# Ledger of designs, part 102: designed miniproteins, single chains, continued (2)

Each design is a single chain, and the fold is of that chain. pLDDT is the mean over its residues in the fold that is shown.

## One batch from the design tools (miniprotein)

Design m7538
Fold by ESMFold2-Fast:
Structure m7538 (fold): chain A 85 residues (1-85)
Amino acid sequence: SISTEQKQLINDIITNWLNSEKADPIPASQKEPLKYYLAYLLLERKITDEKVIKTILNSSTAFSLLAVPREEFEARAKKGKELIE
């Protein structure tokens, strides 16, 4: 399990980024793809702890990264990347 402090920090980083002056207001329809993109970046940076990944996703969505097919996950992550880049 990750610590309460680590969970709070991860949630704060995601929330502050999504609600920053450069990205606020982000439409609800765009928040979901952006969260998948963040999860993709964390996985690419070798964050493999399932509990960390679930904490990040559950702070923002009603579903788990591990509950979606790989193809759907990659498509959503790509959409989120397009919104940032």
Scores: mean pLDDT 53

Design m7539
Fold by ESMFold2-Fast:
Structure m7539 (fold): chain A 73 residues (1-73)
Amino acid sequence: MDVGDILDRFLKELEEGKPPEELRERAEREIEEISPSEEAKKLALEGLRLTEELWEAYKNNTTLEWAKKNLKG
């Protein structure tokens, strides 16, 4: 299982209305188990955080503001 699989499942379960805190804790543990280095773990954890922030932006109709903050042109 790679980081992409973890993030995809995390997003899918958020869409299903499962508790974000429990999903985050599980995803963080899985990332720690598979990460080959501290740098890889840091990048994966940032991906997890951005995925959660993007989902919250979709729920609140603030996706454009999220993109401006995180996707510099």
Scores: mean pLDDT 76

Design m7540
Fold by ESMFold2-Fast:
Structure m7540 (fold): chain A 117 residues (1-117)
Amino acid sequence: MEKEKYKRLAKLLREALDHLIDQLAAVHMERGVPREKVEESRAKAREIVDKVTEYIEKGDLQKALEIARNALKEAEKRGDGITREVAEVLLSIVEDLLKNKDLDGYIARLEAFLAAR
C-alpha cells in the first residue's frame, strides 16, 4: 500500500472528524447534555481520532480497527454519544479500507467534503 496516501488520508480524516465532533457537540448541548460532559466527550473523541489516524498513517489498518472497536465498546459502556458516533464512523472507514483498499476514493471524498466546508 502507498505510504504517502495513508498520510494524506490520516490528515484529511483528522480535519473532517474534527468538524463532525464540533457538530455533534452542538447537537448534544441543544438536547440538554451538560457542557462539562460535552467537553469531556469532545476531548475523548479527539483522542480516539488521533490514535486511529496514527495507525492509518502507518498503514497498520488492523491496529486501527482494534482501537476503533475498543473505543466504540467503551463509549457505549459510558453512554458517550459523541465518542460512540465518531468511533462508529472510524470503524466503518477502516473496515471498508481493509475490504476494498480504496485509498484514492476516500481521499477524493474527504477532499471534496472539506472544500465544501
Scores: mean pLDDT 85

Design m7541
Fold by ESMFold2-Fast:
Structure m7541 (fold): chain A 65 residues (1-65)
Amino acid sequence: SKKKILEALRKLVEEEGLLLSDKLSKEELIELLQKYGVSRGEVYKYLPKGKTVTLEDVLINIMTS
């Protein structure tokens, strides 16, 4: 669900110390989100095109979908 992904993104900022603007590989972000209970399939549709992603990209895609 969108709420589950938003809560996981919040925890990445608060507990892992990530910035919304930090560029990660998509695989790194997926692994971090899996640590907080979000599966690859749940987040896939909110990932931007290309090899890198920010937390802000996912947040915007969730809020605009």
Scores: mean pLDDT 83

Design m7542
Fold by ESMFold2-Fast:
Structure m7542 (fold): chain A 105 residues (1-105)
Amino acid sequence: MEEELRKRMEELRAEGAKLTAEGEALQENGESLLKIAELAVEIARRQLELIELAKELGLEGTGEEDVEAARRFLAEQFRRLAELYRERDPEAAALFAAAAEELAA
């Protein structure tokens, strides 16, 4: 179980890199930033679910404080993205802001 969770975390990092490449391809194909934002939010939620599961299994570095730290970190990243894109893409900025609020709750 523990080795499986570690492998899944490694796979999530690889999927994150793949999604970044897909996001770049979406930009090149004229897709909206909103689609890329939706993918980023999905990955963040999935990462939090894995940390929560690791905490349930009693793995080191996965206490309640670690889950809260991860949530705060992701919320701060999305707030920064919302500010960065406020003028360029207000819809994507609103999605990032909403995700930050949801993650902080």
Scores: mean pLDDT 70

Design m7543
Fold by ESMFold2-Fast:
Structure m7543 (fold): chain A 77 residues (1-77)
Amino acid sequence: MEVVREAAERQLAAARLAAEAIPDPEVRAEALELIDRLERALLVDGDIAAAERAAAELQELLDAHREAIYAALLAAA
């Protein structure tokens, strides 16, 4: 259980890093809110259905802004 939780926390941290790289502050706020919902559903509530929904919405948002995220991360390097 601990190892699985640690892996989930690591994935959430990576998602936050990607979200913080989004240059549009409104889109960044939406991504961070979805990450917070995913974290709560997965690590606090144990609500798998809510976690799956939040993960799907987050994935769609990050995919839609992939080019902008990539450009921002490359510029910050």
Scores: mean pLDDT 76

Design m7544
Fold by ESMFold2-Fast:
Structure m7544 (fold): chain A 78 residues (1-78)
Amino acid sequence: VTEAVREALKVANEDPEIKALVDKGIDALHAGDAETAIRYFEEAAKLLREKYQETGDPRYKKAAEGFERVAEAVREQR
């Protein structure tokens, strides 16, 4: 886990809707369901990009990029 992924998790935990999506993605990953995990991480990234557009806070953009990288890494393992 890179520093960027740790910071992305911290930012996601500040929003209950985004946190729920990330938690579902992690649960799916632990269950071996890569397809479901990718879907939830991509949804979380989308909401984080929307937060960036609303607030202009670069933390949300970096967090979105973090979850996009996680989804891509999971996809590469299949």
Scores: mean pLDDT 81

Design m7545
Fold by ESMFold2-Fast:
Structure m7545 (fold): chain A 76 residues (1-76)
Amino acid sequence: AALATGEGVVDLTGVPEEVALEQLRAALAAGARVERIEGSDAARVERLRALVEELTREHGPPTGGGLRIRVEPAAP
């Protein structure tokens, strides 16, 4: 899956958790830096924040661009 190159918004709303995590891992492995994670699904936001912290630390110094990640709960 191709994520936006450079700075931008990654919308993970409606994306299955496993797919969202895979896409986020790929972006961070490519050197993307996460500026913020936002959304109404608090549990998912928390989990994504934890993953970003781990992966950002693993990959070393920040790279220019900034990703803004948005997660909303799926409609019931």
Scores: mean pLDDT 67

Design m7546
Fold by ESMFold2-Fast:
Structure m7546 (fold): chain A 98 residues (1-98)
Amino acid sequence: MEEEFEEYIKKAEEKGYKNVADGLRSLYRKALELNLPDIAREILEAAKHVAEGNFDKAIEELEKARQLVEQNVSDPVLRDLLILEIRGIIKELEKAKA
């Protein structure tokens, strides 16, 4: 999973989506450190779709990650920080679509 994730991130960076790639890398690392594998999986799927240029699917996977954070992260400060980071990446993807 981690090796596959880095391949997608590198491809996104090569396509000029550095802010999205940086955000996804940060979020994925935090999900792994917090032992949130389902959230990490949705972030990996988002990275795959960004690498493919499919921003609508990437946003969909990030919205799934946000819902999982709301359901599974009990610390309200950590939950709010993760949701803010996810929303930031979605905003960058919406700009990339325009």
Scores: mean pLDDT 86

Design m7547
Fold by ESMFold2-Fast:
Structure m7547 (fold): chain A 123 residues (1-123)
Amino acid sequence: DRLRIQRLLARLGELAFKLLLEHPEEARELAREILRNPERAAELTVEFVRRLYPEEFAAIREALGVSERAIGYLLAAMLLSQTGEFDKELFQRLVEEAIELLREEGREDLAEALRERYADELA
């Protein structure tokens, strides 16, 4: 169901917004660290969100049925897009990493939904 998938992606966006709203300084420092070490974006973001919102993270992971790494790249991209430190090239890279992982995990439905959501940014 396309609508169900879009709602799950919206829940990830809300989680990224909540991180910025409730933990702005830590979220900005995470964004800066991702900009310095993009290869660690998923790991750093997963560690951060699991520490602050472990139950919410677990619920979203179970609902999506994908790896923490895939969710980590997607959350990192969403976090960067909501900060004043947005870098389009890095954003594209993080979203493409998430799409690749989703395909490897057999979730082509999520990969396509993510591509549609960020079509303009990935063009």
Scores: mean pLDDT 81

Design m7548
Fold by ESMFold2-Fast:
Structure m7548 (fold): chain A 64 residues (1-64)
Amino acid sequence: TAEEEKRKQEEEIAKELKLESEKIIQEIVDNIDSLTDEEREEIRKKLAEKLEKKIKEAEKKLKE
């Protein structure tokens, strides 16, 4: 049960981080009207990488 509890917490944290990151990405895109489409896509890619890093860090923290 303890392992199941940790797994559920990991999934919940991952979902919350994903939703929060998507909201941040959307706000950034909406507020960067001076950038080209290519530059906006580059920003989205970097933010997606940050999201993956945060998810992995959260997983490591929970497995401690």
Scores: mean pLDDT 71

Design m7549
Fold by ESMFold2-Fast:
Structure m7549 (fold): chain A 71 residues (1-71)
Amino acid sequence: ASREQRQGIALKAANAGMKALETQSPEEAKEAARRAAEEYARELGLRVEAEVTVDDGPNPTVSVRVRAEPA
């Protein structure tokens, strides 16, 4: 997978996680981010491993690290 493809997957995952954090727990936000990464990677014909970290403190943050390979 290209660097651009991995970055796109990570961005979609982070956005999904941040949106989930608006109404859901950090655990659910991690799940939302992972599902978004897997779904988008599948559309690209890729297999993905997503590592998601959520901080729900005063400045909530979702960090996603992506490894992606051709399926």
Scores: mean pLDDT 80

Design m7550
Fold by ESMFold2-Fast:
Structure m7550 (fold): chain A 61 residues (1-61)
Amino acid sequence: MSDEEILESFLKLLEQLRESLESRLSEAQINEVMQNAVDWEKKHLSESQQKLLDEALAKFL
């Protein structure tokens, strides 16, 4: 898969994770879990890939 496809797949997983947690956790707790997942993923990405992820997250929000 291309870098863009990998990032899109990650964003879809984040969306599904958020939906599954909405009935169990507060909005603040969900946001913390989501941010931790993003931070972990960024540790494994190049600066260029991190920029693409940040741009995709801005669109998601």
Scores: mean pLDDT 75

Design m7551
Fold by ESMFold2-Fast:
Structure m7551 (fold): chain A 73 residues (1-73)
Amino acid sequence: MTPKEQQDIADSLLKKADQLEAQAQQLYQQADQILKNDPSKKAEAQKLQLEADILDGVAALLRGIASYLLSKL
């Protein structure tokens, strides 16, 4: 793999990670708003928090792969 190919792949992964993190942030904010408006909807808020946690986890994995590729330049 050429240095340019490694950079292009890493950039693509980082861009996707940024998108997933943005989606996770929106879900966390939505969950917080649900709990503030109606505490009885705790289960609904917890589901959104779990979905956000999964997205953050995937984003962290993609960032790790990108960092590894960049470290080989």
Scores: mean pLDDT 85

Design m7552
Fold by ESMFold2-Fast:
Structure m7552 (fold): chain A 64 residues (1-64)
Amino acid sequence: MQELKERMDRELNWFSKIVSPETLEKIQKVRDDSLKDLESGKMTPEEAYARFSQKVAEIIQEEK
């Protein structure tokens, strides 16, 4: 879990330099939702990260 959090946080830090504050807020929400699903046992770490990556790509595509 800790490594997954660190990975997501590094990606968020990178995105914070290239996206708007509104887009960053959407990405943060996706991270928080993914971590909640992981904590509740609804997702594995791999599934949580895959979903996070997919949702982030969709959000960024909408901004462009």
Scores: mean pLDDT 77

Design m7553
Fold by ESMFold2-Fast:
Structure m7553 (fold): chain A 100 residues (1-100)
Amino acid sequence: SSLEHQMLLGVIQLSLAVQILVAEKEDKKGADRKEVMEDIIRLEEIQLRNAREQGDDETAALLERHIEKLKEALDNNAPMSEVLALLRQTLDEIADLSNS
């Protein structure tokens, strides 16, 4: 339903906002970038599972693309600034779905 879709998008938006904040703090502390990124990917895979279980194909497709980009960034040893830009872009894309 529209309400279930909006609730899912709200949870994903909050999750992404928290992940951005945590990643910025961990980066400033000199934490292991790979470990931080693997934790982000794991959290996004949980949200993807939730979207699939709800039959929210549009949100699932968006999360699948985001996870693929994060895995590519991890494999290519991308800087944290690029990872943060990807997270912010996905937050904007989820917000756009919420306003559709």
Scores: mean pLDDT 84

Design m7554
Fold by ESMFold2-Fast:
Parts: sequence; C-alpha cells; structure tokens
Structure m7554 (fold): chain A 100 residues (1-100)
Amino acid sequence: NLKEEARAELEALAKRHGIPGGAEVLENLFRNSKSPAEAMSLLEALALGVGLSPEELRRLAELGLIVVEDAPSLEEARAKVEEMEAVYEELVKKNKEFYK
C-alpha cells in the first residue's frame, strides 16, 4: 500500500514510541484518510497521546503522508479531533437512513 521507504519510516516511528500494533496502526490511519490534511488531524490526535516530535511530523510530511504548513498547537489538535468525531457521527446518522 505504501512505498517501501514510507513503511520503513512508520515502522521505526512505531517502535521508537512504543505504539501498540506497530506500523499497522499508522498505516490504517493513513489508509482510512481521504486526504493528507485528514491524516494530519488523526496523526495529531495520536501524537497527543504518544508525544511525537516536530521533527518526526516534518519527516512524515516529506514522505507525502501528511501536510504540515504550520505546527498545530495542542488546542488545534483537539479541535481537529472534535471535527473528525462530528463528521463520523453525521456519517453514522446518514448510514442509518440507508440501512437495508
């Protein structure tokens, strides 16, 4: 799914920060995201719990996995998580109308 270089970087990142499920968790995050901006929001939510460094975020951006124009604050990361939750709730509501 990802290029070999990107997979190696995600694997190293997961091991360095002790992320449960390793690189697979990060791959699923990027695979489930429709855009680099969406992936960035999900990664920042993860970084709040794991403590990813700005250098690690920059390296992921260089690989084209996320878009980093400005380093978001913790408050901005929390706001992004709330936005993603609202979008998810709207999709669940819409799916209930199409359940057959």
Scores: mean pLDDT 56

Design m7555
Fold by ESMFold2-Fast:
Structure m7555 (fold): chain A 78 residues (1-78)
Amino acid sequence: MEEVEELSKLPKRELLRLITEALREKGMDISEEEVEEWAREQGLSREELAVLYLLATTDDPSKQPELEKLVLEIVEKK
């Protein structure tokens, strides 16, 4: 909870950059523009972007399928 509150203080553009960077570090073939367009279409708040960043940076291997599904949704837009 506290981590989401602190991250949500960042501008949306900063959160989108951090999310894209984290996903790319995990080997996901994704661009900042694709993440930005998808987030805009979903109408995501800063709090929701903060949650996505925490998901993208997690070391929990059980979350890997969730991340792969998210990237698929971003790239295919459905």
Scores: mean pLDDT 75

Design m7556
Fold by ESMFold2-Fast:
Structure m7556 (fold): chain A 68 residues (1-68)
Amino acid sequence: SPAIELINKVKPSLPPRVQFLLDQVLTTIQQNPDQTRHTMDVALDYVRQYHPEWVPLFEELRKLIDEE
């Protein structure tokens, strides 16, 4: 999955709180893929409020997830 590959590539370089959000998205893709869009929307809302510098990364991830 392109989304999983991107997450695994960038995650080690990110702040712990952002890593936690990516871990939640990764877990949802692997274990509950039908909930991935919801998990991604929650993560994006959080990032928009607290880590706006990472919004472009999360928007790219959302696009990859939406393309399946």
Scores: mean pLDDT 82

Design m7557
Fold by ESMFold2-Fast:
Structure m7557 (fold): chain A 92 residues (1-92)
Amino acid sequence: SHMNRKKAEELIEKAEKSTDLEERRKLLEEAISYLPPDLQERVRKVMSDPDLETKRRAAEEFRREGKEIEARLIELDIRIQQEQRRRQELLE
């Protein structure tokens, strides 16, 4: 649905403006729920990989396919993962 893609985009934009990692993750999960089931599965499979370079390549592949929202969701996941690692390193 076009409206579902618009809702996903709005949630991504809200997550990008948030400094709260829990809120960002919640908004990311909500945005994924507005994708078609096949794309939800594909995005979640990419997100389950801990390797950031693998995720970056997957985001580029989604973008090449014209799947801009899916690419942005993976890029958002990368930013959340990087920020989580950065905060963990500052505590150690």
Scores: mean pLDDT 87

Design m7558
Fold by ESMFold2-Fast:
Structure m7558 (fold): chain A 61 residues (1-61)
Amino acid sequence: MEEALEKVKKVVESGKKMLELFREAGASDGQLAAAEKYVKEEVRKTGEELGVSEEEIEKLL
C-alpha cells in the first residue's frame, strides 16, 4: 500500500485500540462517543493532509 494510506491506517488502528481500552476501563457511552468523533476527525484531517481521497478515508472509518 502507498505510504500515505499506511499512515492513515495507523491512525485508525491507534484510535480503535484507544477506544477499546477506554471502554474496558469503564468509560461512559458519552465519553466513548466524543472520543470516537475525535478519532474520526483526526483520521479525516490526516488523510486530507496526506492527499488521500475522501472515498478512501471513508472506507477506513
Scores: mean pLDDT 77

Design m7559
Fold by ESMFold2-Fast:
Structure m7559 (fold): chain A 113 residues (1-113)
Amino acid sequence: KPVTLEELEAVADELIAKETDPRIRDFLGRVLRAIRVYRETPEEEYEKVLEQIRKNLRDWLTEEYGFPEEKVDEVIKIVEDLIEKVRAGQLTLDEFREALEKIVEILKEAFDE
């Protein structure tokens, strides 16, 4: 049974509520929005929308916060894997939570430097 958007939103909201840094909270919200947009994408536009999501998240991390490309690549890879698993109907809620927690850890390290 594929994970529902409502179940993903509940996990994201729990993590956002525990997070004190508004920049990290904003990024988690952007990741959830990207997943929502991708799930609503017609099959014919799948690749286009995925590339646009990657670009938008990358540009936000590099241009808004000046993160080094290697840390940005790591975060984008986690988001890409999540989106692909959502599409395939293979994502578990535990995997989603663990992936968001990894993103939070990477962002906290980058913001502390």
Scores: mean pLDDT 78

Design m7560
Fold by ESMFold2-Fast:
Structure m7560 (fold): chain A 94 residues (1-94)
Amino acid sequence: SNEEILEEVTRRLQEVNRELVERYPEEADLIEKAVLAVYTVTSHGLSQGLSADEIVARVRERLDRILARASPELAAEMRRAADEILARLREMYA
């Protein structure tokens, strides 16, 4: 269900936020913005009945804009974490 998908995404995003803020405390505001963007785009996409592929594409597009301001190290870690969350979303959506 959309509720179960959103709960799982939220749970994973909270973990990612905690771990990345511990490793990159000087970029905490940027991490929070990236995490919120993944949540907001996913929640909106699910509510509009978008396909998993379309949600994934929109999340990646939004993250690319936000992470343009990040250190290369944070950008790589956040993209990896987002890809893992999006892979889980695809599994639950299908």
Scores: mean pLDDT 89

Design m7561
Fold by ESMFold2-Fast:
Structure m7561 (fold): chain A 77 residues (1-77)
Amino acid sequence: SLLEKVNEVVKEALQKMDEATSKEEFIEIARETIRKLKELGVPEELLNDIKNFLINYAKQRFSEEDVKEIKEIIDKE
């Protein structure tokens, strides 16, 4: 049921990200999401896949400059 918990965390994150009005709010949601996934004990491989998914999601909403900053922050988590 780890996959079900991961799916719910990611779905909640995407919903919050869609409601986010700033890059800063997006980054806060991403940090919280990664923290929750780490608390669930997800494998590093799956965590990295989800990080890449969130970075690609940011590319749909933000400038290349903002996405670069978001990527640096997500990669450090």
Scores: mean pLDDT 86

Design m7562
Fold by ESMFold2-Fast:
Structure m7562 (fold): chain A 69 residues (1-69)
Amino acid sequence: ASKEEVERVNREIADKLRNIGENLDAALEYRKEGKKLVERGEISEEELKKRVDEIASSPDPEEARRLAE
């Protein structure tokens, strides 16, 4: 493989890992706040889990942050 191909693959892996990390941070923050809403009976635990999963699996960190709001 060419040096350019190796560098491209390494950048793609680094970007994916960075995006995963950012999405996980957003999901964890939403889960923390969402637990308070569940305790108050404002949302169900199933709704909280579904939203956390959506944030964590988002391909775009900006969209993950929007979902966490």
Scores: mean pLDDT 74

Design m7563
Fold by ESMFold2-Fast:
Structure m7563 (fold): chain A 87 residues (1-87)
Amino acid sequence: VEMTGEDIRLLLKNNLPLNTIEDALEIAKKSPPELARAILANAITMLYIELGVLNAINKQKPSEEIEQKIKEVEEQIAELERKYKEL
């Protein structure tokens, strides 16, 4: 299946919900290794940015909701980094 740069941009613009990570992994499975690495690297980078923002907010005004989101993002990063290392 042919993927365009616009498909990758759409994945990045959808701000990393859990379903977007699953879609990125599914696309990576069907992609050449170089493209799979690029997709996973971009997803990991976006998750680290989100994690940084959430940690900054939690430091200023701690909340259980933000702490839960931080844990979810950390788990997503760990899974994607594992997949990236296996490529």
Scores: mean pLDDT 71

Design m7564
Fold by ESMFold2-Fast:
Structure m7564 (fold): chain A 68 residues (1-68)
Amino acid sequence: TEEEAEAIGKALGEGNPIAEKIAREEALKILPRVKAMLAEGASAAEIGEALGISEEVAAKFIEALKAL
């Protein structure tokens, strides 16, 4: 879970160490809910709407998770 959040933080932070750390902390917070929604077959758009994030950010989050 922590390793997954770190990978997502790197994907969303795009090489900025501060942005990566912030993204990692947010990823740890929402990761269980994202995983639950993905298990239910939710799309990036549905996850973005449910979590109050953009579809683009949700898509990057999912892609980083699937790469693990």
Scores: mean pLDDT 74

Design m7565
Fold by ESMFold2-Fast:
Structure m7565 (fold): chain A 68 residues (1-68)
Amino acid sequence: LEEKLKEISELFHELKEKYEKGEISAEEAINKLRELRQELADDPALELVAEIALKEFEEFIKEQKKKE
C-alpha cells in the first residue's frame, strides 16, 4: 500500500515538473494520471488517492492557464 502511494506521488511530481519544463502537454499528463486511476480501480483506497492526484493536477493546470 505505502509503496503504491509513493509511486502515485512520484508520478504526480514528475508530470508536474515535465509540464513546467514544456516536455509534455497538459493533455498527456492528465491522460497518464487517468490511466493510473483506471489501473487502480479494483482497489478503492488506491483509486481514491489516484483520483485526488488527478484532480490536484487538473487544478494546477487551471491555475497556470489563468496566469497567462
Scores: mean pLDDT 77

Design m7566
Fold by ESMFold2-Fast:
Formats: structure tokens, C-alpha cells, sequence
Structure m7566 (fold): chain A 61 residues (1-61)
């Protein structure tokens, strides 16, 4: 389960994805979210969970 800080990063990424108008913008959101999580030392399992959630939104394209 995600911490409140991890959940906030996921929610921010989802909001940016909802506003994204290009594939490049979508990729930038995913990349930036991953970099922020790595910088915070978020464990791999939590990062995978966030990626799965973001991937669900991207798959809707």
C-alpha cells in the first residue's frame, strides 16, 4: 500500500495525465514521476504499483 506521500505523487501524475494532449507529454509525466520516486528512495514494489496505476491510464489511449 502506498504512503500518503507516494499517493500524492500518484494523484499529481494522474492529474497531469488527464490534462496531457500528446504522447510526449504523457511520457514526460511518467518519467518525472519515476525520477521523483527514485530521488525519495521509494522501494521498487511501491514504484511498480504506481507504474501499474499510470499504465492503466495510458492503456486507455
Amino acid sequence: MLSPEEQALLDAAKARLAAATSDAEIKAVVHETLEQMEARGVPQEQRDLVLAELGAHVRAL
Scores: mean pLDDT 75

Design m7567
Fold by ESMFold2-Fast:
Structure m7567 (fold): chain A 82 residues (1-82)
Amino acid sequence: PPTAMTAESQEILQLLQELQAELEKMRAEDPSWEARLAELAEEAEARGLSEREFVERLHKEGLLTPRMKEVMLQLIKKLEEL
């Protein structure tokens, strides 16, 4: 994929920055959040879940706010379109 900064690439970076800020807040407020995220990530890798299925699972387990889920799904879609 191209490394040049397009409008689409800039939007992806903005979404990543928003997600990073929310994740950092959750890590600070819930020390168990990281352990549960890691556990579900390992399970998803072992089961061969898609990125979308993984995000849906995280949301159902209460590890993602509706906003975080929306941002992650938008990132997946934009990366697929790139």
Scores: mean pLDDT 76

Design m7568
Fold by ESMFold2-Fast:
Structure m7568 (fold): chain A 99 residues (1-99)
Amino acid sequence: SKETILRIIALALDAIGLIIELEQNPEDKDVIEKLLEKCKELYELALEANDEELLRIALRVLEAALEVLKKVKKYLPELCSKAIKEIEEMIAELKERLA
């Protein structure tokens, strides 16, 4: 639906903003937790929509989130390791859906 497309775009933009914020504030636990929350919601909505372009948007955002989490892992290793694992599992599922 149009509402689903707009929600996915909004979640993607929110996640991108949090990625930028985390690069500037690498020790911010709240930003990491919010980023993971937005990534999970984006992933779930993209799977429900089952649209190739929306799945690709979700994949790109999750891959960008994964890269920033790997960069900041040294500051909060336990939290970042859990987030990285969850995002990697979501990325694998999105890739399977796009194959």
Scores: mean pLDDT 89

Design m7569
Fold by ESMFold2-Fast:
Structure m7569 (fold): chain A 86 residues (1-86)
Amino acid sequence: MKVEFTVKRLPSTGGISTVQVTAKASKEIDTLLVRAYKDGKLVKTESVNKKGKELQVTLEVEGPIDRVQALAVSDGEELSPIVSFS
């Protein structure tokens, strides 16, 4: 099964970086997990546990985010490897 990830960097507000990650699949996803990195260090992990063919997570981090990773899960199975965006 294939999952498509879309990462959108939103305008910063008050020095906070906002990143929106969307996962779309042909089969229902149970969980979307997103990890944000700053200066090569993991600074935030966020997840949505909601069954659907399209799941979205929004992350807010102080300062710039240099990398985002996303993973989608269905019925306890990983639908794709973790995808990294710079």
Scores: mean pLDDT 75

Design m7570
Fold by ESMFold2-Fast:
Structure m7570 (fold): chain A 75 residues (1-75)
Amino acid sequence: KKEEILKELEKLFKEMAEKARSPEEASKYAKKVQELVDELKKLLKDEEVLEIVNELVAKMVEEMYKRLEKEGLLK
């Protein structure tokens, strides 16, 4: 159960990094991410959830910035 939620979160963050080009598209992923984070908080301590989310967000941001720079969307 916990492992399945973690895999789903990793998948969503990867999809957001790869495909989201607008706030509207990003908000679509953000809603599902929030739902999965809420489910994790029912199963894990808040500190553990925070560590997991921070790691996934850091990786997502790095990949998204690299993609957007290559596409000329940032400059």
Scores: mean pLDDT 74

Design m7571
Fold by ESMFold2-Fast:
Structure m7571 (fold): chain A 59 residues (1-59)
Amino acid sequence: LDDYIDRMVEILSKILPPSEVKRLREEMRRAAERAPSDDVGRQRIDQLASQRVLEHQER
């Protein structure tokens, strides 16, 4: 999951400000740690990334 988070953060760093990316990385790590499986962890990471990108696109 750490590699998955790192790849997601790399993509998001091109779209979002550094402060938002740092916050998202922390949220993604917490979601992964609390997830009962890697699959659930990935789904939660994807949801967090998608939600933040949508919020950014509306501005």
Scores: mean pLDDT 78

Design m7572
Fold by ESMFold2-Fast:
Structure m7572 (fold): chain A 64 residues (1-64)
Amino acid sequence: DKAKKAREANYRLGVEVERRMLEARRTSRSQEEYDRRVAEIRREHAERLLEEGKRLGVPVDSAG
């Protein structure tokens, strides 16, 4: 089931992103550092979602 695989991929990638954002919050000493790191994490996440969607033949970001 492509939809199920897409949901699983979306969940897995979301957990990784959340973990990285928490790490950025813990280690950043300023709002500017945090904002920059979050922007980088979000860009990487968007790219990985596109790659997974292309691999599965369905949009991963629309699955949940």
Scores: mean pLDDT 77

